# Ledger of designs, part 51: designed miniproteins, single chains, continued (4)

Each design is a single chain, and the fold is of that chain. pLDDT is the mean over its residues in the fold that is shown.

## One batch from the design tools (miniprotein)

Design m13748
Fold by ESMFold2-Fast:
Structure m13748 (fold): chain A 92 residues (1-92)
Amino acid sequence: SAADEQVAALEAEMARVEKRLEEIERRVEETTDPQELLLLGAEMGVLMIHMEVLKQVAKKVASPEQAAALEARADKLIERAQEIALRAEAKI
């Protein structure tokens, strides 16, 4: 169904964000360049906003069970992004 295709697209997008967060987390640990840390922090802010949007879309298109799972995944990714952003800021 169209709804199942939308849920699959949301899952794929969340997986993309998760992979990017892992790459950013590694880069934050490796770099001491304040400019790079600021840019990584800005990207984290954009990813957090994007996840909040995906969370709202999930509520509209997914079944209650699927929406709850997607919202839980999004919340964990947002929390991880906030933690990484704070670590990046602390290095500046």
Scores: mean pLDDT 86

Design m13749
Fold by ESMFold2-Fast:
Structure m13749 (fold): chain A 72 residues (1-72)
Amino acid sequence: DIFGSLKAEVDEGVALIVRGVRNTIKTNTKWSSLSDEEIDKLFAEQSAKMRKAIAEAGITDPIDASLLALEL
């Protein structure tokens, strides 16, 4: 559906940003020892914390919370 298509485009944009950050981490000698799996885990943990913070702020609609997180 249209909503699913829009979500896919947003997910692709987020993936491009994440890829850029990962490339920066890989070129930084301090973080180059981290595996791709460890980097992905750290990103997942930070995303979960951000979602919890948004929920604690009283945003009850998960779509609105996700859109706000993407705008930050």
Scores: mean pLDDT 60

Design m13750
Fold by ESMFold2-Fast:
Structure m13750 (fold): chain A 82 residues (1-82)
Amino acid sequence: MTFEEMEKKVKEIDPELYEKLKKNSPSEEQLETALLIVLGGLGEITGDESDLPALEAQYKALPEEVKELIEEFLKKRREELA
């Protein structure tokens, strides 16, 4: 999945989340990581199994504000779908 495809999918799911992630991500690479984690948490993508440790490390390196946005979104969505 390309960066542009990830942006489109997250915008279709939650445009407010996308705008908040974009505003709080210092770089395009960090925004891409945030989008990957959101889509992975929703089951919208399956990552390459070889990339999982690298993706986890990149996620932990994200700004705390971005991590909080992702965790709050995924928690709320799990609660709404349970």
Scores: mean pLDDT 72

Design m13751
Fold by ESMFold2-Fast:
Structure m13751 (fold): chain A 74 residues (1-74)
Amino acid sequence: MDPEALEAEAEGALYTMKGSILKKMGDYKGAAEAYREASRLFRRAAELSTDPDQSRRYQRTADILEKEAEELEK
């Protein structure tokens, strides 16, 4: 894996965990912000990845997180 893509993935995973914790605590605004940051990081990982399958997985994860954030803000 590309080291830069892996670093972006790791940061994205941490923000995803933060979002999940905030959502369970009832902080939907904080959770949405965390999920949007995670989505940005996974999108970055997709751009940095030279593996098409891995890039596709990162993009899919980013899309899911962005939709989750949008749902929490409605």
Scores: mean pLDDT 86

Design m13752
Fold by ESMFold2-Fast:
Structure m13752 (fold): chain A 68 residues (1-68)
Amino acid sequence: ADELKQELAELGRRVARLIAENPGSPLAVKAATAVQKAQEAFNNGDLDAARQYLEEARKYIEELEKAK
């Protein structure tokens, strides 16, 4: 639970930076949406769903970072 919370915070910061650097990017929007869904699942106690959405967010974040 604590590790997942730390990963959510880290990915949230990375997404915020990517949105600022890539205004209007569809991938940045998808990453932000996935982080939001992961946080909602975590707040609801659904740790498995939170991990799934976190993995989806990481995929979009990495795709954006590779496209520099």
Scores: mean pLDDT 79

Design m13753
Fold by ESMFold2-Fast:
Structure m13753 (fold): chain A 65 residues (1-65)
Amino acid sequence: MKKTFKITAASGDAAKGINLDTGEEVLIMATGSGKTSIIKNMETGENFLADGVPAVGKVLTGEQV
């Protein structure tokens, strides 16, 4: 399942965002490849893989893994 997330804050190797459909907070981490990020819903424990690296105000689309 694909979900869309907006990055609201970034600090070092971690970022925070929100699920644009539900408003739930997520933790976003760059994978170290420079090309992808892992997004974790902290409430549900679900993980998503997204293309792109985190930046404040950026929107990422993640596929559930």
Scores: mean pLDDT 79

Design m13754
Fold by ESMFold2-Fast:
Structure m13754 (fold): chain A 78 residues (1-78)
Amino acid sequence: SEERLEEALALVERTARTGKEADREEVLEFFRKLSEAEQLALLGRVQERALEEEDPERRARLEQIALELADLLAELRA
């Protein structure tokens, strides 16, 4: 749902701001509970946000989250 995707994006944005491992782990755990369609949609939005982010530290964190979500999606759907 759109509401679940917005909640997931809020967790991603928090992780990009804080850089905390606990926040990152919360993102990955939330991602595991999403449907495949929601997982694909979230990955796309995180990738888009990384391209739009001008702060290099936040951009690097968003890029890393996108990579981890892509890897997790491939693993869960194999």
Scores: mean pLDDT 85

Design m13755
Fold by ESMFold2-Fast:
Structure m13755 (fold): chain A 79 residues (1-79)
Amino acid sequence: SSNPALAPLPLHVQIALALALAEQGVTSIADADPVELARLLRRYGGASLDAALLRQALEALGMPPEDIERALAEFERLR
């Protein structure tokens, strides 16, 4: 990742984000579907990625608040 805003996040979160974006065929969070992103992050981040880390990562990437809430709702639904 070339985004310095991701630097304070744990490496496993950065890797999960990169894999999730690649699976959607996108290079930017602005082009990602928030619900599908949450499903892929559950798949690649597993139990080591919690809702607080996910919120921090999506905020760092500049996702709109309404899309962050949609992603978090789907992420928690998959528990």
Scores: mean pLDDT 76

Design m13756
Fold by ESMFold2-Fast:
Structure m13756 (fold): chain A 85 residues (1-85)
Amino acid sequence: MEQVLRALAEAVRAVAPELARLAQQFEASTDPQERIRLAQEMGRLVLNAARPIVRRSLPPDQVPAAIAAIEARVDEEVARVIAEI
């Protein structure tokens, strides 16, 4: 769990300017479909940054489980954001 949270934190920092841009577009949008697309795009951005970090940081046998845990956490957060729309 700590390794998953650390990888996510590092990924968020790596893509912080692009995440901030997408978050500003999300807050400015009045279209529910656009807001859903932006939430999904933010999730994909974080996942794309997190996967290389996990592959670099863990033994190969632990990588699939760690990636699955990160994907589940990001999917949960995206679903939470979408539920608030």
Scores: mean pLDDT 82

Design m13757
Fold by ESMFold2-Fast:
Structure m13757 (fold): chain A 58 residues (1-58)
Amino acid sequence: KEEHAQKAIEALKKGDLVSAARHLAAAGASPEQITQAVNAAQKGDYEKAEKIIREAVA
């Protein structure tokens, strides 16, 4: 779970949304949680994106 969450955060920071979504899905995140994390990252709010990811995979 945590490994996929970390890889998702790294992918979002690099702009690799496809890899980020795949890692989030593998960690058990819902489509809604994936959308929220991607949206936050696209706004440059990586702190919020990371928080959403951690909550999703907890």
Scores: mean pLDDT 77

Design m13758
Fold by ESMFold2-Fast:
Structure m13758 (fold): chain A 75 residues (1-75)
Amino acid sequence: HMEELEARYRAEIEQLKTEFEKNKNDVNKLKEIILRASRLYREARAALGPTSPVVRELLNLIIELGKKYYELLKK
C-alpha cells in the first residue's frame, strides 16, 4: 500500500515537472503549479514522513518553482 502511494506521488511529481517546463514564463500557470505542488507536499509529508525521498524531491521542486515565479515578478 505505502509503495503504491509513493509511486503515485512520483507520477504526480513528474507531471508537475512537465507542466513547469511547458509554462516556465507563464506567471499565472506557475502560481497554479506551486499551489498544486504545495498541496501534494503536505499530503506526501503526512503520509510518508519528512525524510522520504519523494517528500524531499517535492520540497526541491517547490523551491525551484518559487524562485522562477519570483524572477518573473521582478520584470
Scores: mean pLDDT 84

Design m13759
Fold by ESMFold2-Fast:
Structure m13759 (fold): chain A 85 residues (1-85)
Amino acid sequence: MLEEVERRVREIEESGDEDLILVLVGEAGRLAELVRAGVPEEEVLERYLERLREIERLAREEPERLRELAEEVRRRMEEEAAKVE
């Protein structure tokens, strides 16, 4: 499982797709929250792998939806930056 997650993350990074990379960054934030909430590592990795597969599907079949997700990630990053006053 971890090896498959690492391989898919590398493939996304190597793609050069900025929207895909931004969505990946957003998902990493969600993983950190799940770990802090006490969700077992195995379940966190399974959920991440499933989400990576969906993101890859969106990039191939629904690129407009992937762009919308990337915009949501950008907005959340801006909201977090605004909290550091």
Scores: mean pLDDT 75

Design m13760
Fold by ESMFold2-Fast:
Structure m13760 (fold): chain A 75 residues (1-75)
Amino acid sequence: SMALSHKNLGNDLFKQGNYEGAAIAYHSALELEPSVEIYNNLIAAYEALGDEVQAEKVRQKMLLDFPQAEIIYRS
């Protein structure tokens, strides 16, 4: 799917250390098919960029869309 393609692109960019590109790809995936996994991946991308304001905004949006969502930290 288009959403899966954007998520996979985001994952590949994140692994390469391209966190700005990863965030853009994850945003595209979320617009097509919101999920807790993609929200947590986007939060991780913003945290890697040091953008705590955007990370918190994404977390709040995730909790509005998925009230029982858990924050998954990257290991």
Scores: mean pLDDT 83

Design m13761
Fold by ESMFold2-Fast:
Structure m13761 (fold): chain A 61 residues (1-61)
Amino acid sequence: DIEKIVERIKKLIEEGHLETALVHASSSLTATKRDKSMPEEERKKAIEKLEELIEEIVERE
């Protein structure tokens, strides 16, 4: 469930665990990009959300 993954990563960001959040976001992004069984529309939305989270983490350096 991508929404639960996104919420977990957001919680890590809020708690200041930026390095852990980045690892989780990057791993989830790679897994989502490789998941050909996921519907294309759902996969695109998941990728966009994960890329947005990575940008948030990078901006908080």
Scores: mean pLDDT 81

Design m13762
Fold by ESMFold2-Fast:
Structure m13762 (fold): chain A 75 residues (1-75)
Amino acid sequence: MREELEELARRLRDRDVEPIAEFLQGVLDLPAETARALAEALRAGDVDRLAELLGSLPGNMAQRVLAALRYLARQ
């Protein structure tokens, strides 16, 4: 998990917060505040904050967020 989060943060660090937040909110129906917090943590390269935010998500949502971020990182 941590190594994957580090790789995603590295690939997405140079992206703007707003497009990432909008993408996560639109694809996953995440609350706007949650989507923005994830995007800000990615931009900052804050892996500990990413892990905290993902751990707070219900059910299988963390896995869906990771899949969406992997997709975005390949674009």
Scores: mean pLDDT 80

Design m13763
Fold by ESMFold2-Fast:
Structure m13763 (fold): chain A 60 residues (1-60)
Amino acid sequence: TEAAIETLLAVAESLFRQGNIDHAIEVVDAWVEAALAQGKISQEEADTLRARVAAMAAAA
């Protein structure tokens, strides 16, 4: 759901602020793989989410 994606992004942002970049990426990747496997998101949505997280990491 959209709410789940926003919660994931908030967690990733918090981890980036703490300097836990590798852990933030791991959390996002684990969630994306699970959501794709369950058919909850499309590959396009997964790619968009990963791009958004990469942009956040670059700004951290």
Scores: mean pLDDT 78

Design m13764
Fold by ESMFold2-Fast:
Structure m13764 (fold): chain A 104 residues (1-104)
Amino acid sequence: SKKIEFEATITAGDRTVRFKGIMTEEEAVKQLGTMLSLFGKEVKEAILESKRKTVHLKNMTPEELAREIVKLAIEDGEVKAKAIMLRPDGSEVEVEIEVKAKLV
């Protein structure tokens, strides 16, 4: 499988988590999805911005959001996203996501 150099930063309030490595697209999706799941079990909405386009998404899993972010980052090099994550009790968490992807 083709590899990418992948970097992800997720910020929620004063908490920041970061990840960087060389991996397949599917491994990047799984890792980013796992990190996003720390902030909530569901995504209420997300806005993804690249140099070329803005994408608005609603009602998806963390892994589905991760897949859309990784695809866009591979296409355009960098994605900045804002997402509203839902916890099981219905409370909302706003997360900011920055992702960079480069083909190796």
Scores: mean pLDDT 88

Design m13765
Fold by ESMFold2-Fast:
Structure m13765 (fold): chain A 110 residues (1-110)
Amino acid sequence: NTIETYKSKVENIISSNAPLNLKVLGIAQIILEIIGQQNKAEPIIEAANSGNVNQAVNILKNILTENGFGSSIPKLDNLINYLNNNNVDNAVVTGKNLVEELLKTKEEKE
C-alpha cells in the first residue's frame, strides 16, 4: 500500500534521533518523491546541510505551490512547528496526514 509505505517512512524519520535539519531534509525528500519533483532536491539538500531549516522549508513550499500542492502548506507548517518544539507524537500524526493529503491531491491531478 503506497499510502502506508510513505506514512511509515515519515514516521521513521520523525521518530529518529537525527537533528532537526536532517529530519526536515528527509521529510522534504519524501514530499518531493510523492509529487514527482525529486530532481528539485539539490537546493533543499544544500540549505538543510548548512543548517538553514527555514530556507529548506521555504524552497519546498515554493515547489509545492508551483506544482499545485499549495493547499498542503498549512500541514507542513504545523509539522515543522511540532518538530521545532520536539513534539514527536504530534509531528508523526501531522506528517502522516500530510502524506495522505499529498497522495490524494496527486490522484486528483492524474
Scores: mean pLDDT 89

Design m13766
Fold by ESMFold2-Fast:
Structure m13766 (fold): chain A 96 residues (1-96)
Amino acid sequence: TPVLEELEPEERERKLEEAREHHLSIRPDAVFSDEALLIGRHWAEVHKRAEERAEKVFNTDDEKKREEILKELPKEEQASFYYNLLQLENEAKKKE
């Protein structure tokens, strides 16, 4: 669960502005509520962290280091992490 309700009003507004800028760079034609933009920004950060973690695991041949990374995997990142790991494995099979 995102901790959006505990943000100070000034910090909430700053994060909302960042979320709007990020959204406009991807989907300038779509209209979302401020709440949806903040939630979307939170999940974008979760997905980015999960992607970075998946790349670390994918590039690690050491079983102990791989286990250490998996031990630190937050529940909120699990679905995105495994999705990105699968994408990296599929990409490797395509001769890039």
Scores: mean pLDDT 70

Design m13767
Fold by ESMFold2-Fast:
Structure m13767 (fold): chain A 81 residues (1-81)
Amino acid sequence: MKVLSVDEIVAYLESMAQLAEQEARKFESQGKLEEAALLREVARLSREAADAVRANPEQAHAIYEETVARVRELGARIRAL
């Protein structure tokens, strides 16, 4: 199992936020406003998690796992629409 470094966790969370913002804009252009709102929430959570990891690097893995779980729940809600 590959253990992510703190820097890798931050980079991953920032990439997730960027991808979610891009996908939200795509859904907005299609008139899918609810899906876009959920994707913007994914972006917000990912950015806040990256900031939290920078503030508390010793908790990086716990913050990452909690954020990934929440993002998966939001992804399931988007797929159910």
Scores: mean pLDDT 84

Design m13768
Fold by ESMFold2-Fast:
Structure m13768 (fold): chain A 94 residues (1-94)
Amino acid sequence: TPEEKLQELENLLLRLYVETMDAYDANDKARAKAILDEALAEARARFGPEVVAVLEEMARAVEEAIDANASKEEIAAIFERYGRRAMAVAREEL
């Protein structure tokens, strides 16, 4: 159902945020990037191209922030901004 698809996306976004921040806290940039890549592969299998495009843009922005040694607050803000956009796009498509 549309409601189940929205919940699946919300769950993916929350899991991605938690796992990426845990890896970043451990100073494991390679693991953080691997988590983003795995989430994108899952998203490509489960969601439409418009939602996937937002998630790809989010992953790029998060990877750039990680490479720049951005604060956890800055990385969290990226997830929040793109997460809201992904959910909005999904609601329009579903």
Scores: mean pLDDT 87

Design m13769
Fold by ESMFold2-Fast:
Structure m13769 (fold): chain A 89 residues (1-89)
Amino acid sequence: VEEAKKLLEEAIEILENAKSMEDVRKAQDLFEKALKLAAKAGVISEFEAEVMIGMARIALGVAEVTKDPAFAAEQLRKLALRALEELER
């Protein structure tokens, strides 16, 4: 759980300072790893993790097509903050 929280906090920090799609992709990788760890620990369900990962991937796909990394960074940051709140319940 603590490892998952640290990965989410690191992802949020990257997203707040994201300047490129590479930064957003790095944050997405950390976000997915954090959610998989949280699901494995039983803190969130496997289904909840898959839904949030899917939403993040959709946001990234939209940003790649529109060439707007700021959009993906904002959407993924919101998802990561919601995940942190779930881990604190």
Scores: mean pLDDT 81

Design m13770
Fold by ESMFold2-Fast:
Structure m13770 (fold): chain A 133 residues (1-133)
Amino acid sequence: ASLFERFKNAALKVYKDSLFQSILSYLNPSDVEELKNVFGEETFKLIVLAAHYLIETTKNSSPDDPLFNELVKLIMYGLITNTKLTKTSSDLEKIAAFLKFATKHLKVDPSKSVEEQTAELLKRFLTYLKKNL
């Protein structure tokens, strides 16, 4: 299986729509629509899950689970390939570019929920995209 398919399969096994909607409640509707336009709906969902999981692991010890291992592989792919977003980027490249951004721009605030911090990371990424794309 491809790197993208392995990550997608691991992420979807732990997906909860209630968590996804909770994170989206911290975003304004126009930011959500802009992110969906950049990534597409399915890849946007996967990016939200990846961001949430990345922030959750900074508050707690890293889990010894398949999703964490696949996330690390995607981060390494993005860093090694120096992946940047373009209008023709694949879903793998979109997620890898986001995770590369997240590793450099993650601001951990222990006073905020993981869901709120996830939304703030996505807002920072959208601001970055508006200046660089």
Scores: mean pLDDT 78

Design m13771
Fold by ESMFold2-Fast:
Structure m13771 (fold): chain A 103 residues (1-103)
Amino acid sequence: LKEEVLENLRKAEEALKAGDKESAIQYLTKAAELVVKLYPEDKEFTREAVVDILVLADRLGLPLSELQPVLKYLLFIMFEDPDFFLEASVEAARRLERGEPLS
């Protein structure tokens, strides 16, 4: 699962750099789906993965309506563990403010 999450995040970043926003959304959606399955087993890894998903989603520059497939899965984590999701969201915001690369 972790390796599959990292592979989808890597492919999403490559698609974003290539200007292929449609493929980037597909890879981010798969990463988000896998993260929902993984989060109760490894919260530290899942937090970093959620941060990366949020950062890449923001960098796509698309309206929330187009990001809906990704956000649907992340909302499950938000409702199950709102403090965990808040911590990940704050970290994603900090990385975006600093203009830092992923990971």
Scores: mean pLDDT 79

Design m13772
Fold by ESMFold2-Fast:
Structure m13772 (fold): chain A 77 residues (1-77)
Amino acid sequence: SMMKKQLEKVREAMKKAKELYKQGKKDEAIKILEEAIENTSDPELQEVLRLYLESVKTDDPTKYTAAEILLIGIELE
């Protein structure tokens, strides 16, 4: 389904951004998330990516946790 494909793309983008962030490549992580937002049409999935982007920009892990919780909720629907 289109939704399942978008969900997998969002998961892949978050995984790549997390790996880059852990390597200290914050600007590259931001770019991956911004590109993922532009390529995502689903508003709930856009919100997941925006929360994670804000987490990376502010170094706030609580927003990353919120993004993961929201994504899991979407996957369970």
Scores: mean pLDDT 83

Design m13773
Fold by ESMFold2-Fast:
Structure m13773 (fold): chain A 75 residues (1-75)
Amino acid sequence: GIERARELGLEMAREGKSIAELVEELVREGFSREEIEAAVVALARAKGEDLPDAALRATGRRVYELALEELKKEE
């Protein structure tokens, strides 16, 4: 669920992971777009990003769509 996605976002922020690394991992684990957007917001905030939530969610959505396209090409 969304709470687990946020927890993973915070954990990956502590490990110094990027938004792209977070999204790729959560897509491979079957998380939804909304869960991934929440995780991206959590990771970015934990790293000190001062962008509006809407901008961070839009970034997460774009990275999610790109990750899905790449995974479709692999299968």
Scores: mean pLDDT 80

Design m13774
Fold by ESMFold2-Fast:
Structure m13774 (fold): chain A 96 residues (1-96)
Amino acid sequence: DLIEELREALRRGAELGLELLERGDLEALVARLLELHERALRSPPREALLLEAEATGIAGYGFLLEQGATREDVEAARERAERWIEEVTEKLEAAA
């Protein structure tokens, strides 16, 4: 079930994002997020969706501010994540 796979990918991303935040490793967090986005661009549609779901989880809510990122950076990441979740949800509902 693609919906369950997407939920699990989002959860894995969030868990990794929190772990890297706890270690104070913002560089590794940003690098992993970019790596997932870049791999998604080169992947088949189903795999691309799962990679973007994991990246969305990593992009998280407010954690970048704790590491000295700007409010604009955090808001941009959050807005991208929210739009992506909405688009994927709409497509999955249309396919059901």
Scores: mean pLDDT 68

Design m13775
Fold by ESMFold2-Fast:
Formats: C-alpha cells, sequence, structure tokens
Structure m13775 (fold): chain A 65 residues (1-65)
C-alpha cells in the first residue's frame, strides 16, 4: 500500500509536469515492477527508462512526455 502511494506520487508528478523530463529519486525493484505496469496505462504518450544504480538493486526512473 505505501509502495503504491510512492509509485502513484511519481505518476502524479509526471502528469502535473505535462511536458519535459522527470527524473525520480532512487526506487526499488518492486517499485520498478509497479511503474512498468502503471506508466503505459496512466501515461500512454510517455517514454520511460529505468537507469540502474549499482547500490542495493535500486534504480532511477526517467520519464519523458
Amino acid sequence: LELLDSVQKIIDEVKKMGSGTYVSGPVSESQVSQLKKAIPVELPDAKFEFVPVDYGGVYQVVVTL
């Protein structure tokens, strides 16, 4: 539930931005899995990638509208 809130917050911030590039703070593999499912549904026109950070299986999400 709390992980879903953090994922939803990222999606809401990207929607609020409307255009340009959003870069998240560190996200876990579980958050990456949820974002991979949520971004294409919530932001169908967005391009996104997950950049691995070599510490503890964490990533950054980069979303471009």
Scores: mean pLDDT 75

Design m13776
Fold by ESMFold2-Fast:
Structure m13776 (fold): chain A 65 residues (1-65)
Amino acid sequence: MSELQKTIIKQVVNHLRSRGVPESLIKEAEKNFERIAKENPDDLDKFLQLVGQEVARILEEVRRA
């Protein structure tokens, strides 16, 4: 995982935490972000797209709960 991907994941995780997302969902999201980074090591655009989709899904789940 690149340093840039690590920085993006850290920022996204901090953003989710600041929005009141439960820590259990944040930990699951973090694992998913790390998987996305591992599967897309040389495709930053695809990494950002998939991370964005995961963030949208998590926020939808929190809104629903």
Scores: mean pLDDT 83

Design m13777
Fold by ESMFold2-Fast:
Structure m13777 (fold): chain A 66 residues (1-66)
Amino acid sequence: NTVELVARWDLQRYAGLSDEQIEALLERARAGASVEEIAEELMREFGLSRRDALGLAHGIVAAVES
């Protein structure tokens, strides 16, 4: 779906994540992880700022909800 494609593209382009890393985050969201939980993981694992992590986490959760 288009929302997932956009989320994958943003994660690759702005955060430098691999397809495997992106799929792991999408699976976390499918398992019920919140935007805040995914943002915390992005900050911890990939060193993203809170602002960037929250923006990307919103995209990830939206991708699995659509």
Scores: mean pLDDT 81

Design m13778
Fold by ESMFold2-Fast:
Structure m13778 (fold): chain A 78 residues (1-78)
Amino acid sequence: TGDDQWRTAVGRIVRMVNDALNTSRTLEEARRRADEIVRDADRYADTLDDPEVAERVRRAARGAADSLITHVEDELKR
């Protein structure tokens, strides 16, 4: 169950990151999409009974959000 919940969370995070990478044309848009990823993951994590899985989901989302911002910032160099 926890492994299935983790796989579900990772799949959703990956889809949201890929969508953001394909659609973000400004750093502001990337930051907004990063915030959405973190909020979505936090809401999902709050529904989980296993605190270790919940924290893993939250950490993965924060890492993905940070990586998304860094990648878009590098690609959108002035």
Scores: mean pLDDT 83

Design m13779
Fold by ESMFold2-Fast:
Structure m13779 (fold): chain A 100 residues (1-100)
Amino acid sequence: SKKEEAIKLLEELIELLEEMKEAIEKRDVQTFEELFQKAAELLQKLYELNKDDPELQKLIEEIEDHLVGARVYALEGRYDVAIERLEKAIELAKKMIEKI
């Protein structure tokens, strides 16, 4: 079902976000950028899947804002702030699973 597909994509997104935190901790910029691209692609799929649900789209946009913010701060060497932004993205993704 559409609901089961959305949950699967969100679970995959949460795993990618956790791996991105590990990449920051290891200062592995290449792995972080590769994971960022995969996370952005998953968010686009989630957005398209939920295009008829404005409340879920708003949550996706909030997750994307935190993901983009995490990348900006990681590239600036502000690793603690980048990790906090990824943790907020994970919390919002988990909240979205509960609302589906």
Scores: mean pLDDT 90

Design m13780
Fold by ESMFold2-Fast:
Structure m13780 (fold): chain A 72 residues (1-72)
Amino acid sequence: EEVIKEIKRIGERTAALVRSLTDPETAERAIAELQELVDKAIEYAKKGDIVKASNLTVAGALRAIGLVEEAL
């Protein structure tokens, strides 16, 4: 399950970055939205839909970054 491993790694690294860039409350909100999209990405990866899984992973990371930018 190399794809699922990579999705989890990207999610974990994005969460760590978000925590380093903003206050804990904003980070928790951004990470919650990231995790929702990462969980959906993992479900699509399990179904073999790697394109949707990849797109959702990227969307999750971008959404989390956008929430941090909004808080600045």
Scores: mean pLDDT 82

Design m13781
Fold by ESMFold2-Fast:
Structure m13781 (fold): chain A 62 residues (1-62)
Amino acid sequence: SLPDLETIRKVLLAHVDKDGDGTLDPAEVARVVEIQRHLGLTPDGVIDDDTVQAIADRSRGQ
């Protein structure tokens, strides 16, 4: 019930990297940008610790 940041990063990658190759193509990067915009982060398309932490905080905020 308390996913660590690594678990959240893996879930996010599985959600945006539908090909499962571990590499983000331009369409997948655009999806990350959309998620970052919804979380109020800088929409740079990089899955950094701030992006992962914001997802964790939103999941716990209910």
Scores: mean pLDDT 66

Design m13782
Fold by ESMFold2-Fast:
Structure m13782 (fold): chain A 78 residues (1-78)
Amino acid sequence: SSLLEELRALLDELAERLPEEVVTRIEGYVTNVVTSSDPRLREHSLAQLRALAAEYPEVRELLERIIALMREIQAQID
């Protein structure tokens, strides 16, 4: 999927701009949002990504693009 390729590219850009520990946390939350069937885990993971966007204003726009793209991916599964 071209959306999954775009998501990977945005995550790679984050990896250049943030510490590895923070990137690993973001990738974990992204995986939960995209792959989990538990709506509470998905909602919690989205909230954590939004909190990280507030904590790291230098990558906020990039994280917001990732969140928007994950919503598009989920809409295709419905």
Scores: mean pLDDT 84

